# Designed miniproteins, single chains: the designs that were tried, part 27

Each design is a single chain, and the fold is of that chain. pLDDT is the mean over its residues in the fold that is shown.

## One batch from the design tools (miniprotein)

Design m916
Fold by ESMFold2-Fast:
Structure m916 (fold): chain A 82 residues (1-82)
Amino acid sequence: TDEQILKLLELLEKARALILELDRTTDPAEIEALLAEFERIVEQIKEEFPDYIKEVREELLDIAELLRDPAVRERVVEIIEK
């Protein structure tokens, strides 16, 4: 439904925003909080929108490549690939 598509787009935009915030964040405690929030959003997308998971993974993996910290990038990729 249109409502489901809008919800998916909202969740995807939140996930993208969290990746960009992770790239800007240097505080380890804030990084852990952002990673936990990112995992919750990705899990919600996988649960509610399984038919779109391939496209969502591709989009999020492309954005994750922009992360400058390899350790943070690795953790983001692990969350996406679960």
Scores: mean pLDDT 86

Design m917
Fold by ESMFold2-Fast:
Order: structure tokens, then sequence, then C-alpha cells
Structure m917 (fold): chain A 69 residues (1-69)
């Protein structure tokens, strides 16, 4: 959910809650379009790492989203 991604991005990047939510919403929109650029993939990876997801799972998920056009 965008709220959970926003919390993770806020913790990882030190963003305000509003800025983190806006970034999370943009990231979710890119995922829904099936187009995740390298910057968005990196941000998703950082957010998932902050949420305690394993590095291997993060790598597999971000690669899947980048390869699903």
Amino acid sequence: APVELAVALQRTLGLSPGAALQLAQDLVAKIEKGRLDSQSSTLLGLALHELGVSPETIRQLTQLLELDP
C-alpha cells in the first residue's frame, strides 16, 4: 500500500510525511503501468529493506517489476 511505502521512504530518506506519500504514490503508479525505471526500482528496494524484506527478495521483486513491461 502507498502508506506503508511512504513510511519506509520517510525512514530511509528522511523525507516529510507528505513528500514520502507523494513519492510512494508515484512509485505505485509506475508499478501499475508496468514500467519501473532504475531510480524508482532503487527507491522501492530501499523502502522494502527498511520494512525488513530480505535483500534477495528485494532484488527478485525489483527485477520482476522492471522486466514486466
Scores: mean pLDDT 71

Design m918
Fold by ESMFold2-Fast:
Structure m918 (fold): chain A 73 residues (1-73)
Amino acid sequence: VDRQALIDAAVERAVAEGVIAPERAEAVKAKSLEILDLIDAGKLKEAAALLESLSEAEQTVVQEALAAITKAE
């Protein structure tokens, strides 16, 4: 499964729907991938801290992307 493609799709949809500002799109994509890498490495505290550094709307989008990746894998 292409994790980057699923993250990109979730973030671009959120931008199109006005949930995330366009200027935040790249940051949210990068942070989503970092969070996944930290989870895979067992670094759950770092993953949680990175997620908490995002806005509530951005956190929701990241959680949706994570759910889509888990379902696809």
Scores: mean pLDDT 80

Design m919
Fold by ESMFold2-Fast:
Structure m919 (fold): chain A 81 residues (1-81)
Amino acid sequence: EEERRRRELEEARRYFEENPELIDEIKEMLRAGIRTALERGLLTEEEAEALLARVEAARTLEELAAVRAEGMEAVRRIAAE
């Protein structure tokens, strides 16, 4: 299971290295999500700016996944109140 998942992740990473436009598409989706969360009051302006800066700086799928995880965490904290 873990070995197969590792191979699939390595293949996905190689695919994104060969198709950098897919990373740009994921960045746009994350930016849209961050802006929507900000508009809905689920993120502060400071948190949204920090997340958007990290999306812009990201070069890999792992970095984008980390930004998504942090964004979800921030939204959950505000929603819990």
Scores: mean pLDDT 74

Design m920
Fold by ESMFold2-Fast:
Structure m920 (fold): chain A 96 residues (1-96)
Amino acid sequence: MEELLKALEEKKRKELLEKSRKFWIEMGKKITEENSELVEKIRKILKEGEKAAKETGDKELAELVKELKEALKEGDTFRSIGLAIEIEIRLEKLKK
């Protein structure tokens, strides 16, 4: 009885998974097309952060820049996005 119930639940899950896969394949194509622009923006923020850290001597900004370099080296795109946002916030605070 339990094996039959699990087989029916698995069939329902497979149907939902197939519908979900079509959605994620389409979304993945859009993300991939925009990936080069995203990477370029992150690299620009990194350069601005490095320059500001050298000019101001801000230790927090220098640490964020270091962490972003490590995230980029590891290929961690989502962590890189978060760190880039933190650098932009820190740059705005330094400009008052």
Scores: mean pLDDT 74

Design m921
Fold by ESMFold2-Fast:
Structure m921 (fold): chain A 99 residues (1-99)
Amino acid sequence: SNFGLKDLVELMRELGITIPPLSPSMRELYKTKLNLSDEEIEAIEGRVPTDEEIEKLVEEIAKKYNLSPEEVEKLREMLLRRRNGMLLRLAREEALAQA
């Protein structure tokens, strides 16, 4: 399967990176707009990763897999793109819900 939010959360968990709990409104948005089950929401519990959380994840993966500087930049770009794509999807769904 393609690398996605669930895979990112699984990697963060495996690497010991703490994800704060989702707010009730964000949890409901994930459930209703992203069509996620309660089990899937529990797996991705936490807010959309911040730039600092993405950087921490990049650093931990770089250490674990001994990535080159070029590979680190590609990984950072990929994770930021994934995170930003999710933010755009959530913002679009919120806008549609308010219409």
Scores: mean pLDDT 62

Design m922
Fold by ESMFold2-Fast:
Structure m922 (fold): chain A 100 residues (1-100)
Amino acid sequence: SMLDKLKEVAREFLEKVAEVAREAGIPEEEIERLVKRAEERIEKAQSVEDISRVMLWVMTEASALARRYASPETAAAMDARLVEIANEAAKRVKEIVEES
């Protein structure tokens, strides 16, 4: 289904965000907490708008963790990578929605 494909995109997005957070030196406990909360939100998602809100929430939370745990330089580099990851996910969401 379209929703199952969108949830797959959100999970791949989450995996990439978690990897970028690890590379930035964010504590594994904080990353595991973010991933768990994001997975619960993805599971409950019922629409493309829900999936988009989850991805935006993950971006916001990951950026906040970067500011708290990383140096300003590392946090800025992480934010740049998060924007690239978000743009790729948004493109995939658009393609799935337009094919449905």
Scores: mean pLDDT 89

Design m923
Fold by ESMFold2-Fast:
Structure m923 (fold): chain A 70 residues (1-70)
Amino acid sequence: DEVEKLEREIKELEEEKRRLEEEGKKEIERLKADPNATDAQIAAKEAATNIELIGLEIEIERLKEKKKKL
């Protein structure tokens, strides 16, 4: 069943997105607490995490639209 396959893929990506959000938040807080970390390093980590989250959201929406057409 293609619908069930898409639902599993969507759920897996949504779980990955939530995990990335939590891990990214934790890593950024760790960097903010690190006296050797620069503002530039923190900003770069935030930007990298946001780019990855955007990529996951685009993929999730693509699969949701594909499922809607079935």
Scores: mean pLDDT 84

Design m924
Fold by ESMFold2-Fast:
Structure m924 (fold): chain A 97 residues (1-97)
Amino acid sequence: APAPVPEYSEEEALEYAEKMEKEGYLEAAEKLREGAKNDPTKGVEEARRIVLEKELERLVERGEITEEQRELILRALYERDPEAQRELQRWAEEREA
């Protein structure tokens, strides 16, 4: 059975924003605070995307992944693209070898 999609309250969204700010994701935290009053669940999901994009950017800067691999991860995890998910799976299997 598919896991239920978690719903976030305004309070939970604001707590998540506080955590993001403490971890240095100031832009994500600010956008989440703005979204929390209107749509807290959507606000959290958008903030999570900003955090993921920033972490992947850091991995590219460190030479741990390529820019193409960053785009693949974003499509697979955020956009739920089945082709990107298959390519990410293939890349993960090659990396374990």
Scores: mean pLDDT 73

Design m925
Fold by ESMFold2-Fast:
Structure m925 (fold): chain A 111 residues (1-111)
Amino acid sequence: MEIAERTHRLTVERVKKANSAEEAAQAALDAFREGVPDLPVEGRIEKVSEDEAVATLFVDGREVARITVKAKDGKIESVEVELTSDDLPPEVRAALAGVVRGMLEAIGAGR
């Protein structure tokens, strides 16, 4: 529960400062990494277009999630999260739940 709440807060703070899909995807990765600092978190950000980016999250070399962010005119309009495994550790699941909730809150505030 602490990990989910902390990651949620970090994600809201970082995503609110993002001016592009790529910046929001990076913010989600950074919040996830800070939410689980004792885990070997790696990630990559792929810019699909000026309005779309994908963050791929890895823990211990294993892909755990893909986050697709879509923006328009510097505003985040949608987030899609794909979990790549059903057997994720509770800490990873909590952090991912925090990221998802934080991104949705940041989007909802902008409507």
Scores: mean pLDDT 81

Design m926
Fold by ESMFold2-Fast:
Structure m926 (fold): chain A 60 residues (1-60)
Amino acid sequence: MTLEEIKKALEEQGVKNVKVEEVGDFYKITNIGDEETVTLPDGRTLTIPKGSSVLLPKLP
């Protein structure tokens, strides 16, 4: 899974106000809007609370 694949999945699911960046061995997903629940390209489901960041481990 790449940063671009995550961004594409978020856009295809209509998720707005979310920033994705790489931080070492993690993807940092920051939600500056209302709570969102998303399905990632690798099949993981992630709930990102309002105004929060989630660190998602990079998988092999």
Scores: mean pLDDT 78

Design m927
Fold by ESMFold2-Fast:
Structure m927 (fold): chain A 76 residues (1-76)
Amino acid sequence: SELAKKLYEFAKKIEDPFERKVATALAHAIEEGRKVDLRALAEQLGITPEQVRAAVKRIEKELGLPEGTLEPYLVE
């Protein structure tokens, strides 16, 4: 997937370890045809679900993706 490839490449440039892990989790989910469990990922990373959503929105903006492009890959 071109989107997964872009997310993996972008993740390598992210200095924030939590944002990097969110980008990597999304890339893996898209490539594997799976969804990211938002609450489980937040618990695994030791951050809030709101912080995961904020990271997703930042990733969309920095990659020039339309808002909500990554929402279909998230589940609660």
Scores: mean pLDDT 83

Design m928
Fold by ESMFold2-Fast:
Structure m928 (fold): chain A 80 residues (1-80)
Amino acid sequence: SEEVEKARRIILKLVKDLGKVTEGEILNEAQRAGVSPEAVREAIDRLVKEGLIKREVAPSGQTLYTLTEKGLEEYEKLEK
């Protein structure tokens, strides 16, 4: 899906720029780009399964996403 690929690019850029991000921060950025919450959640699931981002659950129960080394390599390819 083109929308899911757009969501993947937004997520990879955001986790690279901020280091750690919440799903809410991803959804806010995606909404500005016209990407649906459904496409965002699908993109997050795929990126975690592919090992491009890591899902971390803080003791407070807050879920944070961080960029892996593999994810950084993938993001750098998107900027070429």
Scores: mean pLDDT 84

Design m929
Fold by ESMFold2-Fast:
Structure m929 (fold): chain A 73 residues (1-73)
Amino acid sequence: SAPEAVEFPAPAKALGDLSLAEAEALRRANAELYAAHVGERLGLSEAERAELARLLATDGAAAQARIEAARAA
């Protein structure tokens, strides 16, 4: 069964104390978890989930449009 909630990794440091590289890694990890959750619910392939994760980390508007298109299909 698809999970009801998404759990994101917590950083070992407070958000304000993260380096740029650590903040980028956390953002990518959160995008991957959310893409996996949404992808499971929408029946997306591994490649489609990877693209959604990329969009969630870089272009939220494009990510939202992709999710809406997948729901409409």
Scores: mean pLDDT 72

Design m930
Fold by ESMFold2-Fast:
Structure m930 (fold): chain A 52 residues (1-52)
Amino acid sequence: MSISSLKGKKIAKIEQVGGGPLSVTYLVHFEDGSKEEFTVPEILVPQKEKEL
């Protein structure tokens, strides 16, 4: 699947379901009722702060 396929699904909610000093896991809920998990290592994210 491509980004255009993902864009076809509208995001209803993003929830952080797992988080630690080394990585963060997000659960993205779509309007279709489907959900996808994305695990992002802290070192992979260039932005150091997440919301102030």
Scores: mean pLDDT 63

Design m931
Fold by ESMFold2-Fast:
Structure m931 (fold): chain A 74 residues (1-74)
Amino acid sequence: SEEIKKLLEEARRDVKLGKEMIAKAQTGSEYAAGGVLLIGGYSNAWIAKRKAKEEGDEESAKEAEEIMKEAGGK
């Protein structure tokens, strides 16, 4: 669905940006901003995974799971 696609797109973007911000952080506020993006990306991926499982979309569910691993380092 378009809703799942949108959630995965936003989750991927936020996780990528969050990881980059944390890696390049020079201040505590930059580090915190990166952390917020990782939490947001994880949450969107988690919602996308649930919706994908409900719709029988195994591919999107696996994609969401990978995004969650990237965000949480698991």
Scores: mean pLDDT 84

Design m932
Fold by ESMFold2-Fast:
Structure m932 (fold): chain A 80 residues (1-80)
Amino acid sequence: SVLDKLRELREQSTNPRIKALLGSVIDMYERRAPVELFLQQAEGAITFIKTATKQGLVSQETADRIIEILEQLMKEKEEE
């Protein structure tokens, strides 16, 4: 599943802030948080990942995969 791909990326992440950020998104999704709150958290996560990439904290390839998965989860949540 898309969520399992995000769990794998969290497991593979060495940066504690990115790991915590992905964990927060996963928790909100699993807990069935309100759609608006989930979308705000996911958008914030995408913004952080883009900034982290510019700072060299995550590779562009890994960042692109995280962003793609987050955008897919946002789309699935909006279509519920």
Scores: mean pLDDT 84

Design m933
Fold by ESMFold2-Fast:
Parts: C-alpha cells; structure tokens; sequence
Structure m933 (fold): chain A 56 residues (1-56)
C-alpha cells in the first residue's frame, strides 16, 4: 500500500525532500496537501501522524 511505502521511508530516515518527492510522485496525495504536511510538521513523529491521517 502507499501508506506502507511512506512509513518505510520514514523508518529509513529519508529527508523531508525525499518524503515530499515520494508523496507527490508515487501516491494519490495532492501536491499542495503533501507540501502542507511537510511544512506544518515540526518533527518526524508529527509527520508520521499526519501521513497516517491522510491515508485513512
């Protein structure tokens, strides 16, 4: 699933830029929403929570 791939990137300590690129190019998340998730996440834990919420 797209969520599993995103979580695997987070586990591998991928950069915010790598995660954004993945979300924009390889998932169904709109570019604006992906950018907002990255921009408004203060840390990796918050970023993970926002990604999980969007894929619900």
Amino acid sequence: SELEKALKLLESDASDEEILDFLVNETSIPEGLAEDIIKNSKNREELKEKIEEVFK
Scores: mean pLDDT 79

Design m934
Fold by ESMFold2-Fast:
Formats: sequence, structure tokens, C-alpha cells
Structure m934 (fold): chain A 61 residues (1-61)
Amino acid sequence: SLAQTVEDAIDNKDYSTIRQIANALSSLGLTQLANQLLQAVDNKDYETAKQIAQQADQQLS
């Protein structure tokens, strides 16, 4: 799932993968979720970042 990929990226400090996910979300029309994901990560609010990724999974289902 997208949420699991984001969680793994956070745990591995792989912020390049998180940026790629945000770009993919924007290309799918989920620009607000993409911006919220990047903002949460920039604020080191990883719990909110995971919740946003779960919301994106629901929108893509």
C-alpha cells in the first residue's frame, strides 16, 4: 500500500521516495494531499504523514 511505502521511507529516512510519492499524487490530481504530505514530513510530523498516506490510499481505491 502507499501508506506502507511512506512508513518504510520515513523509517529509512528515504525522503527522495517521499518526494516521488508526492509528485505521483499530484499527477493523479491529489495535489492537496501531496502538499500536506510534504509539509508534515518537513515539520517532522511523521504520524500526520502516515495518516495522509492512508487517506491517499482510500482515494486511490
Scores: mean pLDDT 83

Design m935
Fold by ESMFold2-Fast:
Formats: C-alpha cells, sequence, structure tokens
Structure m935 (fold): chain A 68 residues (1-68)
C-alpha cells in the first residue's frame, strides 16, 4: 500500500545526500496527492542521486503496488 511506498522513500531520505532527501520527500508528497507517475519519477531520481540502487528498486516496486 501507500504506507510501504512512503516508508521506502523515508529510508532513502534518511541515508541520502541533501538532494536525494529533497527528491524523496517530494515523491512522498506526490504519493499523498495520488500522483503516482510523478512519485515514480522523483523516487527514481532520489535513488540515483543517493547512489542507492536497492532503495530505488524497493521504492519503485512499492509505488507501483500502491498505484494498483
Amino acid sequence: GIQNAINSLRAIASIGNSQGQQLANQAIQALQQQDYDTAIQLATQAGDVSNNPGGRAGALNNIRNAQR
């Protein structure tokens, strides 16, 4: 659900650099607005900027599951 996606994004934010943290927080806001496409884009960028491929994959999977 949405909560699993939010938790994954918060994990990226907690260990990411300032840019990754900002992007992860913006992705959470997009999820709360049910803007899943924007959330996927921002989560991808947050993971890439933070050099966190595992967090990126987990967050994207959870967002896609929340969209369904």
Scores: mean pLDDT 81

Design m936
Fold by ESMFold2-Fast:
Formats: C-alpha cells, sequence, structure tokens
Structure m936 (fold): chain A 95 residues (1-95)
C-alpha cells in the first residue's frame, strides 16, 4: 500500500540519519575504515530508498503533498550520500 511505502521511507530516512551521525564521528576521529563502512551502508540505504520511491510513484497521486514530500526526502538522502563520498575522498587525501 501507499501507507506501507511511506512508512518504509520514514524507516530508511531514520537509518540515513543514524549512519550520517556515525559517519561524521568517523571523520572527526580520522578513522578511514569506519568512514568507508558508513559510506557503503549509506549507498545501500539510498539504493533501497530509490527502489521504494520508484514503487511509490506507480501508486501515489503525483499532485499529492505526500508525493512531493517523498521526492524531497529522496533528494535530501541522495545529497547526504554525495557529501559523505566527497568527505571520504578528502579524508583519504590527508592520510
Amino acid sequence: SVEELLKRMDELDAEITREEAAFEQALKNGDIDAAQAHVERLREIVAELEKVFDELKEKIDPNSKEYYYALWRLNVAQGTLFYAEKALEKLKEKA
């Protein structure tokens, strides 16, 4: 259902928030291995979020507030991953 897909997106967003916090801690510690692991986990979560959103698009009213909110959340998640990958590259350059 649309409600189950939206709930799954909420769960994935919470996972992204936790992984982002752990990633920032790894960056502060200069822990490349930990930072790499959190980026890999963020990639997995974002890929699942994209899949859930693709299924949602087929079932939801594209003019609904819920659709635009879901799209916004997906864009934020993709931005978080992009930032994390760039920050990891910089951490590796300093090592």
Scores: mean pLDDT 88

Design m937
Fold by ESMFold2-Fast:
Structure m937 (fold): chain A 73 residues (1-73)
Amino acid sequence: MEEAEELARRIGRAVGEHLRATDPSLLDDPEFRERLRNALRNYLKQKFPSLSDEEIDRLADLALEEARRVARE
């Protein structure tokens, strides 16, 4: 779990840095956030196929929260 959380935070930071440089306001769009969340969910499931859907959802939310935090800074 710790390894999966570390990866989620790392990808979230990278996404946040990219959005901060391009258009951080995209994170205010619910449609964009849902598409990003789904992309993060799919990526994490590919990396950790043994994790439950609930665990993957929590990790995707963690990555999205980190992206939002970094994009604002």
Scores: mean pLDDT 83

Design m938
Fold by ESMFold2-Fast:
Structure m938 (fold): chain A 89 residues (1-89)
Amino acid sequence: MLSEEEKEEVTRELEELKEKYDLPEEFIEELKSKMERRTDLTEEEIERLSKLYGLSKNIVRYLKREDVLELSIEIGVSELERAVKKVMK
């Protein structure tokens, strides 16, 4: 099924984000457990949200708005902490 292929892609992308941004394994596993294809969004809305949050269209399509926002915040916090450490040392 196309949805299974897309879920596999989202799972892979979440694992890559976990490694890149040192996100908690528990948080990523929770996001994986909550994946469900959103049918309430148009393709244009998915593209707009993907650009706004800096996440792939597949992640936006399979995560609820609250989960997309939380993931984006966690990535932003990780990047900010890395930037601060480089400036301080």
Scores: mean pLDDT 78

Design m939
Fold by ESMFold2-Fast:
Structure m939 (fold): chain A 60 residues (1-60)
Amino acid sequence: MEEKIKEAIKLVEEAEEEDLGKVAEEIYRRFPELELVAKIVASSSSKEEAIRRLKELLEK
């Protein structure tokens, strides 16, 4: 699980701000078990916010 979340963070970091919706779809396509992660990315207002929220999932 953690490795897949780290991969999702990399996808967000490599993407442009306006493409967060596409990144969320890509995450869900590659890792269907990461539906929550994809929703976090899609609902985030910025790339920085998405990355912060995903890192918080790793700190559970």
Scores: mean pLDDT 79

Design m940
Fold by ESMFold2-Fast:
Structure m940 (fold): chain A 96 residues (1-96)
Amino acid sequence: KMEEILSVIAKEFIREAKKNGASDEEIENAQAFILELIEKGVPLEKLVAIMQLALELVKKGESDPYKAVLKSYKLVEEDPELAKKYYKKGVELAEK
C-alpha cells in the first residue's frame, strides 16, 4: 500500500542521512517539510517520487536532508517524467 511504500523509503532516507552526519534537528526539519506537503494535499505517488529522489541525493553525498527534500520537491514538480521515474524506483525499493 502507498503509505507502507512511503514509510519504507522514509526509514532508508533517515538511515542514509545519519550516515552522512545529519543531526536529529536536520532530520526533523526534513520530516516537517514532508508533513507540510501531505497537509497541502500533495498526492502520495508524488511524495514517493520526492522521497526516493531525496534518498538518492543523500546517498550521493548531500549532507543536509532538508536541502535534499527541497531540491527533490522542486525537480519533481518541474518534470513529470522525472516524477514517474522516481515513483517507479520507490515502489521497486519497497517491494524488495
Scores: mean pLDDT 84

Design m941
Fold by ESMFold2-Fast:
Structure m941 (fold): chain A 89 residues (1-89)
Amino acid sequence: ILVISDDLDLNLKNLEKAYKLGIKKIYYVVDPKAPKENIETIIELAKKAGFEIIEVESLEEAIELVENPFVLGPKKAAEEAEKRGVKAE
């Protein structure tokens, strides 16, 4: 699970991390403060890297939909995931 935030550098680092981990399918959640350009950039790069990318309305819904969820996102998203017993970075 990828949480797209207003921090483009963090979003890019998290996308690269998913690639290095051999992840093929990304469920993504958009932070309400994320600029449209950040969202479009990450989606374009993910598609170019060969990821299947699926939008989900919330982090909570993404965690329920994904088997063995792993959350890559900003500190607040990681902390929320960890409180739910989900691996995060």
Scores: mean pLDDT 78

Design m942
Fold by ESMFold2-Fast:
Structure m942 (fold): chain A 100 residues (1-100)
Amino acid sequence: MKELEELLEEARREGLEGAAAAIESAIELAEKYGKWELAVEIARLSLEAAEAVRKVEAGEAKKEEVIELQKRIAVLLAEILGLEAAEDDTYAELAARYEA
């Protein structure tokens, strides 16, 4: 997705290493599982979380705002992986199919 490439480049240009790593992971998962829309949402939330961290450091926002964004990212990552209501065995089977 061109949008994911643009968001990743933005994170890298701003020096947001954590956001860049999260976006790279989301792209890799989207390539394996075909959940590109979820990967784009994860990328956007990762950039929002990085901005929220900056605001907390500046005293302009509460830490809870960062935690809520991180929770949303975790839910979307679980959705890509099919982990929300899946048993551990299902995750292991999915991982095994794409083992390098």
Scores: mean pLDDT 71

Design m943
Fold by ESMFold2-Fast:
Structure m943 (fold): chain A 116 residues (1-116)
Amino acid sequence: SEELRRELLERFRKERLEIVKEKIRELYPGELSDEEIEELAEKILEELERLAREAAELNNKAVEAKKNKDKEKLEEYKKKAEELRKEFEEFLKKNPAADPLLVMIIETELDITLKI
């Protein structure tokens, strides 16, 4: 059921948001209001979700290029994955409250793509 899938994805997102909010509270105790914590957590989660989508799309495209023996497309997607890895590493340096599960997912997708 598509409805069950949507509910599970919304629940997952809410759980990850609460993890990021808790990480912010631990790293910056008493420095931010609840509203500022929520805004920062939402911004961090939205950027991680974007990075995760781009990493997954690059992996899918690289796997398909390898299957089709398209060496030029495979090298293009590997180069884009390396650029995305650098962007992701810079994001993590600036955002120590980043969700560790989404971080692991992104790192794994990029590692698999670069090893193709």
Scores: mean pLDDT 89

Design m944
Fold by ESMFold2-Fast:
Structure m944 (fold): chain A 87 residues (1-87)
Amino acid sequence: SLAEQAARWREMVVGAAEGGARLDPRIAPALRRLAQLVRAGGSREDMLSAADQAGRLATTEELKRGVQNLRGLVERTADLLEAARAA
C-alpha cells in the first residue's frame, strides 16, 4: 500500500539523516531536525528547509553532494506521504 511504502521511505530517510549527523557534527543539528520532521510527518516545506540548512553548513563538495542526494530523497518521501494522505 502507499501508506506502507511511505512508512518504509520515512525510516530510510530518517536513518540516512541520523547517520549523516553522527559522521559530521557541523551539520548534525540540521540533519537531526530533518529526521524529527520526517518522523512526525511534517510539511514538505519544513523538511526541505532543514535539508537546505544542512547544505548551507556543508563545507566540502562531498558533504554538499551528500546533502543534495538526501534532499532528493526528502522530495520523494514528501510525494509518497502526500499521496498516502490523499488515498
Scores: mean pLDDT 82

Design m945
Fold by ESMFold2-Fast:
Parts: structure tokens; sequence; C-alpha cells
Structure m945 (fold): chain A 79 residues (1-79)
């Protein structure tokens, strides 16, 4: 779980740097706190949310969307 926490933290920071809205960042930070509290059950929700935010930002966020998609697939394969 610690590996996924770092990945989420990095993705949120990158989204903030490329101009994600304050509302989007707050939503992601709340999801991150839920992940810290409830663990694996929140992973799918968190990576899905990151993917949605990145996709909404278009081409500049494409690498972040791809990373979130890869991590989401990894979580789903682990169950």
Amino acid sequence: IEEYLKEVEELIEELRKIGASEEQIKQLEKAYETLKKYGKKALQEVFSLIYQVAKSMGKKAEPLAKRAEELLKRVLEEE
C-alpha cells in the first residue's frame, strides 16, 4: 500500500503543477486521506478519479492519465 500512496501523491502534485482546479485537487486530497484510512478498498476509486481529472485536462495531462490507467489496471489485477 505504501507504494500506491507515493504514486497517488506524485500524480496529485503533477496535476496541480499543470493547472488542475482547486476543487479537483481538494477532491483528490480527500480521496488520498480515504486511501490512507481504509487502504486497498479505496485504491480503485482514487486512481479512477485521477484518470478522470487527467482526461478532462486534455493533451497536457495525457502522460498522467496513462500512468493512472496503468496503476488502475494493476490494482484490478491484484483484485
Scores: mean pLDDT 79

Design m946
Fold by ESMFold2-Fast:
Structure m946 (fold): chain A 78 residues (1-78)
Amino acid sequence: SDLEARIKALQEEIEKLYKEAEKLGKKEEFEKVAAEEEARLQAVRPEIVASGDREALLQELLRAYERLAEKGRKIIEE
């Protein structure tokens, strides 16, 4: 789906950003923001899963990855 394609692209960007952060000595900072986004996702996941709405789950995943990519870019920006 379009959402799945966008999520995949963001996952690939995030992996590249993580490697760049590691090269800059900012790996722990990146891991902290990744943990924050995972915690946010886990807080909403049970209600969405209970609803059976797969699109809603994909939308929440997309939002989480978009925020993580944005934060990751800021970490490496200097």
Scores: mean pLDDT 83

Design m947
Fold by ESMFold2-Fast:
Structure m947 (fold): chain A 69 residues (1-69)
Amino acid sequence: MERLKELFEKIKKALLSSDGNKVELELDRPLTPEEIIQLQKELSSLPEFDYVNVTQEGKKLIVYYTKKK
């Protein structure tokens, strides 16, 4: 799905640019559980991160992460 690919790239850039342990993104609509699972798998496969956890509060997507090194 194009939306999920765009969201993945946006999150990846935000995580790489962040100094904290989480990134919050406001969405036009909430993700389905299946979309969250897919996004979680794709982000967790990135070599830059030791840990990624995707959560959702209404339309707000919250991604917790730990960078490698």
Scores: mean pLDDT 79

Design m948
Fold by ESMFold2-Fast:
Structure m948 (fold): chain A 85 residues (1-85)
Amino acid sequence: MIDKINELIQKIKDLAEKLKPKAVASREAHVKAMQEQIDLLKERRKLEEENAKLSAENDGLTARISQLQAEIDKLKAEIEKLKAE
């Protein structure tokens, strides 16, 4: 009889552990999904900041190209003056 009582106690413990994980797993799954959402939002923000930086660098390069072209045009004009002498 004592063996049957011990077996029932073990089955009750197993059932409690089986029911406990379902409620906890639901909360843990929700927390995990929220954490994954936060991580994705952080990654998006990082990529947007990197894109903004690259865009600013491209604008800077475009300005430098314009300055260099103006210097080239000035030198070409000076060469033409020297040839006209």
Scores: mean pLDDT 72

Design m949
Fold by ESMFold2-Fast:
Structure m949 (fold): chain A 71 residues (1-71)
Amino acid sequence: MKKGEDLEARRKIIETWAKERGRTLTDEQVERLIAALDELEDFLNKNKVNMTPEEWAALVDALFDEAVAAD
């Protein structure tokens, strides 16, 4: 993984998601969301799962809601 490039992409996804929902995230919540996205991408890559953009968006939305609720 190219850390700088991948972190920027993940941060944009998290910031967009939070902005669209009027959420203020703590640094700890942002770190958890980055880790969750990294684990999800690793799982999909290892299992060669092909997802539609709609399926990906729904899964990311559910993942983010759960990660934020864990606080």
Scores: mean pLDDT 71

Design m950
Fold by ESMFold2-Fast:
Structure m950 (fold): chain A 83 residues (1-83)
Amino acid sequence: SEALKEFAIAFGYVSKDADTSNFVPSKEFLEEVKRMLVRLGLVGEDADEEEIEEALEEFMKENKALDLGVEDALLRIKEWLGV
């Protein structure tokens, strides 16, 4: 859920200054995240919401461990999605 919030902010779906404590991702936003993860080979096309969130969190952990920064990783993914 935290990973989805960060992506929503990076994609402009939610303001960086907004209260995200009750953030609920839209189905359309989840489909965009799923498309990105499928293109990265991290999930299958039939992945459910829980699999999408888990794969995104693992991807973000990996990029954090590589000291790439979450913001830079999200910007790269945003460019890949053409948004």
Scores: mean pLDDT 63

